# Designed miniproteins, single chains, continued (5): the designs that were tried, part 62

Each design is a single chain, and the fold is of that chain. pLDDT is the mean over its residues in the fold that is shown.

## One batch from the design tools (miniprotein)

Design m18267
Fold by ESMFold2-Fast:
Structure m18267 (fold): chain A 70 residues (1-70)
Amino acid sequence: SAEKKREELEEKIKRLEEENRRQIEEEERRLRAQGVPEEEIEARVALLREASEGLLEMLRSVEEKAIEKE
């Protein structure tokens, strides 16, 4: 059913959000370990978070349209 597919999509989005958060935190730690200046780390982390949020919103939009067509 469409309801079941929406539940699966919401669970998928939540998993991807958590995975992206962990990957960004790992990248932040890696950059600090390499001696990258904090200002550059903050700028890069902010960009990665913005890009991640945009991609997840696009994924949700595409998947919702697919569910509606079924």
Scores: mean pLDDT 82

Design m18268
Fold by ESMFold2-Fast:
Structure m18268 (fold): chain A 68 residues (1-68)
Amino acid sequence: SLVQEARDVLARVYNLAKELGDEETLARVKKLHEEFHEAVVNGDTEKLEQILAELRSLLAELEKRKAA
């Protein structure tokens, strides 16, 4: 499901940001988590898709930073 996909990516992004000690990215992830919760409560599929896209982009960015 879209909710499960977003939840899985969110957890991965959080763990990578924490591992890298990136406080700014952790704050951004916290905000995205709050938006995710609101979208789930409201049944806002379009917002969930947007959040998932942002999380996937952030995950790719963090993975590149870790590899560098």
Scores: mean pLDDT 84

Design m18269
Fold by ESMFold2-Fast:
Formats: sequence, structure tokens, C-alpha cells
Structure m18269 (fold): chain A 71 residues (1-71)
Amino acid sequence: SAEELLKEAKKLLKEGKELLKNAKTIDQVTQGIGLILRGIGLAFQARILAEKEGDEKLAKEADEILEGKLG
């Protein structure tokens, strides 16, 4: 569901940002960036699915994450 995709997106973005903040190696930086990119992708999928389902509130939440306001 769009709600589940958005929840996973938020989780990945948080994990990626925390990994980057605490990164001690190049590999950790690469992993953190990868998590952020995956989170953005899931937020975009959630946005598309929410729009198709007519969930304007969830679509707006996904837009706010993509704009960097919530993520």
C-alpha cells in the first residue's frame, strides 16, 4: 500500500541520514547514500500510488518528504 511504502521510505531516510552522520569509512558513506536514494525512490512510488488511490493526504506527506521537509 502507499502508506506502507511511505513508512518504509521514512525509515530508510532516517537510517541513511544517521549512518552518514556517524560514518567512519568510505563504505559506510556509500551505504548511507544508498539508503537515502532507496528511501527517495519509495517515497516517489508512495506518491504515485496515493494519487491513484485518491489519498490526497498521503500524497501530500510523500511530497513533503521528497521536498526534504520530513525526511
Scores: mean pLDDT 82

Design m18270
Fold by ESMFold2-Fast:
Structure m18270 (fold): chain A 77 residues (1-77)
Amino acid sequence: DKLKEIEEAIAGGVAAGMLAKKLGEGEEVVELARKALEAYKAGDLETAARYGKEAEELMLEKNPEKFKEFVEELKKL
């Protein structure tokens, strides 16, 4: 399901950016999440998913446990 993969990549990237901002570190993750959102607003879903996935991957490398916890918290909102 291409649409589901795109949505998950964008959502994951946004979550990664939000967590990086909250932690006050990971400027690179914040920048990737910003680029993902800009592409999404422009209607470029493929570019948005690519940047989103990069942001998510980078956050998982740096803080896998905190990222998983943060994503679970966001799902409850």
Scores: mean pLDDT 81

Design m18271
Fold by ESMFold2-Fast:
Structure m18271 (fold): chain A 66 residues (1-66)
Amino acid sequence: LKKKAEELFEKFLEAIKKKDYVEAGKLLKELAKVLSEITGRPEEEIFEELLKLAIEKKFEKAKELV
């Protein structure tokens, strides 16, 4: 699961770099689901936290969640 979360995070950063926001949104949602399974936290809470960090361009802090 952790390796899958890391791969999803890398794909998310690539999608953001390409300005493919539809793909980025899908990857972020899938990442939140995987992180929910790892941490036991609700998927919705993780998604909101990741989305906030992405909007603020705090990618280093978002990486800590992966």
Scores: mean pLDDT 74

Design m18272
Fold by ESMFold2-Fast:
Structure m18272 (fold): chain A 60 residues (1-60)
Amino acid sequence: MIVLEAEFDDITKLIGTALRLIGEVPEAEIKIEGNKLTVTVPDDPELEKKVREILEQGKS
């Protein structure tokens, strides 16, 4: 399994990013801890790439 973490300065961006991940990457397990979003996906490079892109777009 691949584990990806991202920290957000804005809770609204964190929530929006989490909701987008739930809708677009149903294979992902999502955990929220304070301002940190942790995403676990199967060992699939395409899913990892998609999650990384969504996390980066959410932080911007």
Scores: mean pLDDT 82

Design m18273
Fold by ESMFold2-Fast:
Structure m18273 (fold): chain A 74 residues (1-74)
Amino acid sequence: MELELEEEARRLEKQGISYYKNGDYKKAAELFEKAAELYRKLGRESQADYFRNLAVEAYKKAGDEEKAEEIKAK
């Protein structure tokens, strides 16, 4: 159900923020990317774009410029 997907997206969001604050930018980026995908499936375009942008910034901080550009191009 959509409520379950929303709860999962919210958990991924919190987990991603925790990794980001701890300096694990690669793991944070992966979690933000998954959260963005779930918000997109839920039709929440603004939240999907927000987490997609966070994933891009996290990949840049991790030194993964290629992955950041791949996500930005979507």
Scores: mean pLDDT 82

Design m18275
Fold by ESMFold2-Fast:
Structure m18275 (fold): chain A 61 residues (1-61)
Amino acid sequence: MMYAKAVGLVIRGIGHELEGDYALAAEDYREAAKLLKEAGGEKSLIEKVEKKAKELEEKAK
């Protein structure tokens, strides 16, 4: 359940990124990383999602 929700947030983040809404995309990726951590996801996957969120947050400036 939580894992599927995290995947949905990543897909939403991709959509916002394609629209140029980097701030909204970064928020979706941050929430996805939190849910992946709660669901017991792989550390490497969580780190990749967190890194992507930080990169998008920098672009939003």
Scores: mean pLDDT 79

Design m18276
Fold by ESMFold2-Fast:
Structure m18276 (fold): chain A 100 residues (1-100)
Amino acid sequence: SHLEEAIKHLEEAKRHLEEALALAEDPEAREHLEEAIEHVEEAIRHAKEGDTEKALEHIKEAEEHVARALEAAAADPEVVRHLREALRHLAEAERHLKLA
């Protein structure tokens, strides 16, 4: 189902954000990564409850924090790669939730 696909993409986004956090040395990037992970976890929780509107709100908040982490970690290509993969998975989760 679209809801199951959205949850899988949110779990993949979280995985990439956790990998970015493990590699990130910049304190500003780390703070934004921790906030992004928290919002992805809330998006997963709400999606599992069938609250697609709240899940989408948390995806948007996660995307804003990922954008800030990208700015702070721009000099680190491995962190940037994981953040770009996280954004791709967040976008796919959003697409599936809008069809759920």
Scores: mean pLDDT 92

Design m18277
Fold by ESMFold2-Fast:
Structure m18277 (fold): chain A 61 residues (1-61)
Amino acid sequence: SPVEERLALLERMAEVLKDTRPDVAARIQEVIDRTRAAGFDPAELDRLTAELEAWIVAQAA
């Protein structure tokens, strides 16, 4: 499914970032875990990824 494909990409991103940016990797893992807990709801994934992006931007500022 498109949701499962997006989660697989997020898992790969978290793995790549876990040594350099463990804070970002942990937040990505939260998005994955919460989307799974919500039954792979695409609307929940969209909301969680938007929250993650906003958090990353805030950290860079």
Scores: mean pLDDT 85

Design m18278
Fold by ESMFold2-Fast:
Structure m18278 (fold): chain A 138 residues (1-138)
Amino acid sequence: NALNKGIEALKNGDYETAIKYFEEAIKKDPNNARAWNALGIAYFKLGEYDKAIEYFEKALAIAPNNWIAHYNLGLAYEKKGDLEKAAEYYDKAARQATISGLFSPEEVRAIYEKAAELYEKIGDTEKAEEMRLNARTV
C-alpha cells in the first residue's frame, strides 16, 4: 500500500518519493496518524522543520498520546534552536511512553536525560532535576 511504499522510500533516502506516497495515504485516510507522522519525518529529513512541525501536530491531533510524534516535535524544535519547546516535547514523549507500558526503559531514560540537559542549558535547574528523577523511576 501507499504508506508502506512511502516508508520504504524514506528508508532509502528518497524523501520526495516518500512524500508522494504519504500524501496518497492521507488522501485515502486523512485520520491516518502514522502517515501524518511519516510525512513530518520526510520533511524533517529535508530540513523543512516548520512543515515537519505542522505534520507532527496533525498526527497528535488524531492521536494525542502518540509519544513518537511528541519525540519528533522535540527533535524539530531542537533543530530550530527552540530549546524550551524541545525540552517540553521530550518530557511529554517520555511521560506518554512510560504510561503506555509499550516502551524500552533505556529509551525512556534517554529521552528524560535529553530533556534534563536542555532544561539545564536554558537555566531551568528545577525542571532539569525533575527530569533526572523521572529517569531514575522508569
Scores: mean pLDDT 88

Design m18279
Fold by ESMFold2-Fast:
Structure m18279 (fold): chain A 85 residues (1-85)
Amino acid sequence: SKEQLDLEVEASLVAMEAAIAENIFKRKKKEGKPLSDEDIKWIEELQKRAEEVLARAKAAGAPQSVIDFLEEVLERLKKLLEEAK
């Protein structure tokens, strides 16, 4: 269905942005630089989007693999924010 495809696309996009955020953090950490307020806000917005996509996936009865994937993305974002403090 279109809803299933839209959820899969949104999950993939959030995961890609999470990977980009992790790479930015890793680069800045290597350079001895903190994450900017804009970087932190973006990661917080990514976390909210991931939570929304996860809630929609659960409501739609998405495969457990999709749910597990989104939960992993959320845990990665949570860890990133904790390390940024």
Scores: mean pLDDT 84

Design m18280
Fold by ESMFold2-Fast:
Formats: sequence, structure tokens, C-alpha cells
Structure m18280 (fold): chain A 61 residues (1-61)
Amino acid sequence: MEARKKQLEEEAQKLLDQARQLAKEATRMNKENSEEGRKLAAKAQELYDQHSALMGEARKL
């Protein structure tokens, strides 16, 4: 269980890093092109949701 839990936590961390990068880009793009900024923000939210789901699975272990 512990090894699988660690693997899920590591995958979740990678998704969190990607979400942070996209959220930063979304904020920047929203000033230049609000439509593109909105799309990037939606992508970041999807990654945050995936991170939360993986952490939830890790918590069950």
C-alpha cells in the first residue's frame, strides 16, 4: 500500500506543478487575450481536479 500511495502522491505533485504553470500563464494571457486566458484557466482547473482526485485515491490507501 505504501509504495502505491507514494506513486499516486508523486503523480499528483507533477499535475500540481503543471496546474501552477498554466494558472500563471492564464493570468498573463487574460491581460492580452481574455479568451485564451480563459481556456488556459480551464486547463489549469482540470489539472487541479486531477491532482485532488489522485490525492483522494492516495488517502484511501
Scores: mean pLDDT 80

Design m18281
Fold by ESMFold2-Fast:
Structure m18281 (fold): chain A 55 residues (1-55)
Amino acid sequence: MAEFLKGLAERVRRLTPEQARDLAQALADSGLITPEEAEKVRSGEELAEILRRKA
């Protein structure tokens, strides 16, 4: 899991803000992050940081 989340974090850094928010919502729906964490995502960089903390 940790290795997967680190790889995902590097990929999401390159997403547009809209793509990052859409992905964050999907990840929250899947239980990988919380809905509150997803709502805080403004950019791919912020999503990547959340995923690194979960790894």
Scores: mean pLDDT 77

Design m18282
Fold by ESMFold2-Fast:
Formats: sequence, C-alpha cells, structure tokens
Structure m18282 (fold): chain A 64 residues (1-64)
Amino acid sequence: MSPAYLVAKTARELGVPPEVAKALSEAVRDGKEKYPEAIRIAEELVSPEQAEKLKKTLDEAFKK
C-alpha cells in the first residue's frame, strides 16, 4: 500500500473533508520536507482526536 493512499484512507475513515485528505496525501508524495506542513494541516483543519490519529499515520507514511 502506498504511503499517500494510507493517509488518504485514514483521513476518509475519520471523516476528514476530501480537500484536506488530498492535501495530506500530496504532502506525503512531495517528501520529508513537507512533513511539518502536513502536521500543521492535521492540527489546524481537523478535530484534536482526528489530528492525533492522522499524525500517527503521517509519521508512518513519511518514515517509509
């Protein structure tokens, strides 16, 4: 499973808007330099509970 797909799937399962899920997936595809931006998107655009789960998935995706 691609890291970008994993992030998109997790975001959709959490009920995150498609636009935010796409932005997170694109950040994963862009590489490690986008990791801080992806974390900011998760923290600013979703609920705290969604952000915690998304940050865990982002950590996994960016470490591949």
Scores: mean pLDDT 77

Design m18283
Fold by ESMFold2-Fast:
Structure m18283 (fold): chain A 98 residues (1-98)
Amino acid sequence: SSEREELLQRTLLLLASAYHTSKHVPEVSELAREAARYLAEAVRALEAGDFEAAAEHLRRAAELLREAARASSDPEVSADLERLARRAEELAEEARAL
């Protein structure tokens, strides 16, 4: 399904962003790294066709990204993390619709 391929690609891009933040923003490194782990689990679930598990992992990643946004003292980093969290929530809803 092209919808599954689009979800997978968007989840991989989100994973790359969370991983990048974990390496370059020490203040939120642990939370971003944990979010990246859940995003990696979402990728594996999407590849397996387990959309329910993918949605759950994406929602957990969104929670961690929002927590990271609140923990950041840099307003630009907080805004970026909040955008990533909203994106993860959108992907979770799309995965559940499949």
Scores: mean pLDDT 90

Design m18284
Fold by ESMFold2-Fast:
Structure m18284 (fold): chain A 104 residues (1-104)
Amino acid sequence: NPEIERLAEEMKEAALRAVLENDPEAIGRLLEHAIALVEEMVKAGYSVEEILQKAEELAAEVRAEALKRGLSEEQAEAAGQLVLAALRTALAYVLNRRDAALSV
C-alpha cells in the first residue's frame, strides 16, 4: 500500500527530527503521523498484532537510519523508542475512537 509506505517514511523522519532538533512540536507531529499510519493500516484490514509488528519493524528501521546518519547509539535508541511509543499511543487512540463510534 503506497499510502502506508509514505506515512511510515514520514513518521520515521519525524522521529529522527524529534531527537535531533529537541523541538516539542516534533513529538506532536510524530504522534499525528503515527495516528494517520494506524488509521490507514486499520482501513487496510491489519490486525492489532500486525500493527504492533509493524511498529517493531519501523523502530528497528529508524534506529538503523539514525546510526547511518551518524547519531549516537543513545540517540538511535531514543528515536526507536519514540516510534514505538507513538504507534502504541496511536493504536490505543484509534481503537478507542472506533469503540466509541460503535456505541452510537
Scores: mean pLDDT 82

Design m18285
Fold by ESMFold2-Fast:
Structure m18285 (fold): chain A 65 residues (1-65)
Amino acid sequence: SMRLEKAKELLEKFKKDIPVVKSVEIKGDTIYVELDAEDVRTAVGAAISAIGVGIELGLSVKVYL
């Protein structure tokens, strides 16, 4: 489906563009993002980018370290 294709493309781009993203998984209506970030500024920046992906896909976002 177009939704799955868009989700796959956006998640691959997100992982490529944000090096501190350790893993990304979609479960139900939520994107789970695991970060490997050494400082708060980098973690916040990555979390904001993850929220942007969630908005594009119409999904909730949960970020964890």
Scores: mean pLDDT 78

Design m18286
Fold by ESMFold2-Fast:
Structure m18286 (fold): chain A 74 residues (1-74)
Amino acid sequence: APSAREVAERLARALEELRRRGETDVGVINQRLGEVAREAMAEGAPRELVARVTQRLLSGWLEGKSVEEILAEL
């Protein structure tokens, strides 16, 4: 099952891809993060862990933190 770090890295890759394409729509960002979260849960990651990691990454991203800064706080 994916660890918290592995889930965070998968979500970070999704956020970096969205950033490279200039995506700023929170709905699109949430949809993509939801897809990654569902895949991690399907692989056996606990729902609470996935929800917590997703929320930290999304909150930090929306606060203007870099993906590197967000990952350093996990």
Scores: mean pLDDT 80

Design m18287
Fold by ESMFold2-Fast:
Structure m18287 (fold): chain A 97 residues (1-97)
Amino acid sequence: LSEKAQELYKKGLEAMKNGDYETAIKYFEEAVKLYEEAGDYRNLGSAYYNLGIAYDKLGKKDEAIKWYEKGLQYFEKAGLSDTPLAKEARKKLEELK
């Protein structure tokens, strides 16, 4: 489960690097489903954060806000609230709200 989720997550990151945000969203959504099945809160936080970035890049601000908030929720559950990625997610939410 976790290995397949990590593969999909990496494909999503590659799509992000290429500016293919719609493809990135599809990979991150698949990774999220597998991380949810595994109870992997750390990687759920990261995947939701990257969904937020992808939607933000597409100009879909309401979706971006939703996914950044969900990413933060899972970072909090994983005990990662004070990490750089969680701080960046909060900064993105301040900019969008």
Scores: mean pLDDT 86

Design m18288
Fold by ESMFold2-Fast:
Structure m18288 (fold): chain A 60 residues (1-60)
Amino acid sequence: SMADRRKQADKLVEKGREAFKKGNYDESIRYYTQALQLDPDNEEARKLLLKSALEKQKQE
């Protein structure tokens, strides 16, 4: 169901946040991307994906 997909997306966002806190931006990008595949309208995941991509660029 759509509710089950949103719930799974939220869990992926949480995993992405933990990776982000550790500075593992590649891992956080993967989690946020998977969250958006399950819930394309997830504004939080989209916002965090952009933030992770920008932080990764700063490390390079």
Scores: mean pLDDT 87

Design m18289
Fold by ESMFold2-Fast:
Structure m18289 (fold): chain A 58 residues (1-58)
Amino acid sequence: LPKVDGTEDSVAEIAIFIREKVKDDPEKVKELDELGESLTGKSAKEAGEILLEYAKTL
């Protein structure tokens, strides 16, 4: 898993990692897009932590 360090760059890296892992599953891609929308207004640290926890469930 990419390291999450509270920067927008680390959030982008974990998001790309998750997208690559789920790209062949349209339902998971949709879930990731919906999760991304739910992160609107959250800090990079919070968004990164949420995405990292989601990645662990895959």
Scores: mean pLDDT 78

Design m18290
Fold by ESMFold2-Fast:
Order: sequence, then structure tokens, then C-alpha cells
Structure m18290 (fold): chain A 80 residues (1-80)
Amino acid sequence: LQKEIDEGLALIYTAIGRQLASKGDYEEAIAMYERALELDPDNAIAWANLGKAYELAGDKEKAAAYYAKAKALDPSLAEA
């Protein structure tokens, strides 16, 4: 199904992004998270990961915006 395919691809991009972020490749991690969110824009975890990647890259303003988006989709993520 289209949604299942998109969600599966989003999980793959999110996993690649996390691996890149763990290596300090924040710019590449951001690109992977953005691709994941194009496929699954309601993925609160991907929004939170994007926020953290921007925070670690030094863009606090974008990090705050993406954390707010993650919390709006899943209020349980309000703590981080």
C-alpha cells in the first residue's frame, strides 16, 4: 500500500539519518530526516530527530521550531 511503502522508506531514511548524526555528519543527517518527513510528515520522532540535528549543528532557532512541530504531533515528546 502507498502509505506502508512511504512509512517504510521514511523509517529507512530516519535510520540512515541517525547513523550519520552519530558520526557528526549533521548536514547529511538533516537531509535524510527531511526526506523521511516528505514521505511521512506526521512522524513526530523524525521531527524531533531533525530538531536535535539542527541543535547539534548550531541552528537553535530551527531546532526549536522542529521540536515544537514534534510536540504538536505527539505531546509526550514535550520533554525531548
Scores: mean pLDDT 80

Design m18291
Fold by ESMFold2-Fast:
Structure m18291 (fold): chain A 95 residues (1-95)
Amino acid sequence: MSLIDRILELLEKAAKLSKEGQNELLKRVRELLKEEGHEKLGEKLVLLMKKYFNAETEEERKRYLEEIKKVLEKLDEETIEKILEILEETLKKYG
């Protein structure tokens, strides 16, 4: 399984987190991407993640996951690994 595929799988689990857990996840991802020099991609990714978590239909969820995947594909592997770690830690804390 690719790192991106693992992130997408964990995002599906993150959609079931409390609002507090989701907000911490979004904040940590935004801060990481800003520190790694991807501020604009980070703002886009966080916005798409918020839309995904609040999506009411399966069609909307699939669309936002596809857009999230496209943003992740523009990032370096080290940044992707750090995003995966943030997801795993947040799911462990709030899941």
Scores: mean pLDDT 87

Design m18292
Fold by ESMFold2-Fast:
Structure m18292 (fold): chain A 65 residues (1-65)
Amino acid sequence: SEERKAIEEANRLITELVRAAQADPSKAEELRSLVQEVAKAVSFGTLEQIREAIEKAREKLAELR
């Protein structure tokens, strides 16, 4: 289903954000905040909210190269 695929992608992005936070302590607080936002969307949000959180995570990771 679309929801299952979105949840799998969100969890993959959480892993990438955690790795990025570990690699750059100067960005760790910002990245951990975004991890919590994505995790909250997966646990309690609608499919649209999960997609919005995925987009935010992708944009942040793109800024990090």
Scores: mean pLDDT 87

Design m18293
Fold by ESMFold2-Fast:
Structure m18293 (fold): chain A 118 residues (1-118)
Amino acid sequence: MEAGKLFKEGRYKEAAKLLEEEIKKEPENWELWYRLGLAYYKAKDYKKAIEAFEKAIELNPKNARAYLNLGLAYYEAKDYKKAIEYFEKAKELAKDIGDLADEAEENIKKAKEELAKQ
């Protein structure tokens, strides 16, 4: 995919623009919203990453990876309370998905430590 090539090249803003064009054609395609969230996250536009990941989980509420990445976007936005909520949901959904549950647990601990400093 064209957007995937731009993403691999580190051209995250251009990847996001192509994904937004594809989403206009397929607005209910959760994978496009998920990829848009990843592109904005890598571009450090955490507000737009959050919006895109939230739309992805609305369309596919069982995607543990989308909840993990939404939690990471909230963490980078310094909203540690929301980050913990979404990491907990990712862990719940990832109970049968090897390393993903462990990754969610590690991020919960990290976010709780940051929240305690606020």
Scores: mean pLDDT 87

Design m18294
Fold by ESMFold2-Fast:
Structure m18294 (fold): chain A 60 residues (1-60)
Amino acid sequence: AREDAEKHEAEARKYWEQGKLPEAAVHFARAALHYQEAGDWDKATEFARRAAELERQYRA
């Protein structure tokens, strides 16, 4: 769970740096779910919030 969360976090950051906001949002959301499974509620909340914020930006 935590290793999967870190993998998705890294992929999300790569897509974000490339300006691929939809792909970044998906990977931040997946990271949030895996952090939740690992019991890391602080990171789960942080990345869920980032995913939602990115989705609002490109769907606005």
Scores: mean pLDDT 81

Design m18295
Fold by ESMFold2-Fast:
Structure m18295 (fold): chain A 79 residues (1-79)
Amino acid sequence: MEEALRALAEALRALGYSEEEIEEAVREAREHLESLADDPEARRAAAERLLALAELALLDAEDPERAREALRRLQEERA
């Protein structure tokens, strides 16, 4: 979990987001992952997806909208 959230913060910072925007995005992602605390497999899968998306966003710095869309998709995975 923490590794995925750290990767997200690093990717957003590299893409030029403000520290305030990064803190908000990390907070939202953390709250989503913590909401899955009673399902360790779902939480692990969500964290792995977040890590993969953050790494993809870092590699594709030309598309900051992709990073925002990835965060929205994680929020939509609520039961």
Scores: mean pLDDT 71

Design m18296
Fold by ESMFold2-Fast:
Structure m18296 (fold): chain A 60 residues (1-60)
Amino acid sequence: SELKKKYEELKKEVEKIGEQVEKALNDPNTSEEQIKKLAEEGKKKFEELLKVYDELLKEE
């Protein structure tokens, strides 16, 4: 299913951004602005993931 593939891809992207945020927080030279940008990207991907998940549930 195309939706299932998109869900798995978005899930992996959210996990990767989470790892990037954690690494940035442990880097003393990373700016607050850079961390906020990563967090915003993660939030957008997570919201997209939830929309795809909702569409998958409607197919069942």
Scores: mean pLDDT 80

Design m18297
Fold by ESMFold2-Fast:
Structure m18297 (fold): chain A 60 residues (1-60)
Amino acid sequence: LRERAAKLLAAGASPEETVRELTLEVAAGTDDSGLSAEEALARARETYERVRRIVEEVAS
């Protein structure tokens, strides 16, 4: 994720655009079909928080 975030930022993406793109990429690569709606939502929030933190660290 860090290397991917660094590449997107170097290409001119804003931190918020980078968080969006990476969160969608991680979500697309994750199979949530076996999870309840509550579990899938919790996982999505955890993914968003992880991506946001990584992008903030790389952008800083």
Scores: mean pLDDT 76

Design m18298
Fold by ESMFold2-Fast:
Structure m18298 (fold): chain A 56 residues (1-56, ends at bonding distance)
Amino acid sequence: SDKERTSALLIYLVGNGKLSAEEVQQIGTLPPSERLKRLEELGKKYNVPKSILERE
């Protein structure tokens, strides 16, 4: 689901130091659809595993 993909991307990006606490807060203010899009763009930029990008 979009919620699961959003959570998985956020955890990965934060855990790998690709996203600061301030950036997390800023992304959290976005509508859910825009939040997921932003995280997917960052995921592609930072070569996040396909298993996370394609999470149902």
Scores: mean pLDDT 77

Design m18299
Fold by ESMFold2-Fast:
Structure m18299 (fold): chain A 116 residues (1-116)
Amino acid sequence: SVVLTDSGGGTVAEGGSLTLTSKASGGEVLGFAWFQETPSGGAFFVAGISKKGVTFADRVKGRFTISYDWATKTATLNMTNLKKEDTGTYTSIAFAVGDDGVAGPFGGPGTQVTVV
């Protein structure tokens, strides 16, 4: 099965910047996405990347960038000009086929982001 190792996040003042990373192991990755779960509940699409390109939620366009290093299987979400509504748990999802042949979305452990 595919395993994701997530890092980054933290607490930052409004207008600040944070970086999230997610590294995949145990399979071939076709794409990555991040979803935000807010403290009030609800999960919202943030950004995605595949060989076909990048996609952003309208609320983060111009503020966030996403990249993927195919050699290390590491996705990076760079978050700038952070707003209080960006606070939440950020879950990475890899769309992948594991070395065991199991295909699916595989979720990371989640990373906390707090904007004060």
Scores: mean pLDDT 87

Design m18300
Fold by ESMFold2-Fast:
Structure m18300 (fold): chain A 67 residues (1-67)
Amino acid sequence: KTERIKEAAASALKNYGAEELVEEVVEIIERNEGNPEKAKEEVRKLLESKGLPEAAKAVVGAMDEAL
């Protein structure tokens, strides 16, 4: 389950040109293993803080679809 969510998030980040953030996003997902809602919220906050609101929407959507 966690691997699938990590792969979905990484793929979405690469598609939006934010591949450099893959490691940080993966760490958030692993840290929040067993709490996907918290993982999605933390990922959204990270990407929004980097000025990437469209990437935040796409990545969180990909994570939700992978659940």
Scores: mean pLDDT 80

Design m18301
Fold by ESMFold2-Fast:
Structure m18301 (fold): chain A 111 residues (1-111)
Amino acid sequence: GSNAEARVEARAGETSAEGVVEVTGANGVGSQLAEGSAAVAAASVARGDGGTGGAVLERAGDDSAVIRVEVTGASREGSRLAMEQAGRAAAGGGGAGSGGEGRGEARVEPV
């Protein structure tokens, strides 16, 4: 298997945030695990801050995936943390499903 990397580009407002997680080095199984892991992480972190979160697989390739993450009702800090944890979870899921390890980076900008 190959190691997976995830990059998060997101914007967080006072009541909502949207981000895109791009996972590279993940096979089909890794892409599905990356989506599920990102969704669980986003939902868990957002819920801790009184909001809701989730993730949807927008595009899956042979060696890459693009996952959209949305958070609603959390603070800006809670949304930022949800996006960061979704990215890390996606990298871990992508790596694990592909028989390797994952690394993630996140960039979250205020709006």
Scores: mean pLDDT 77

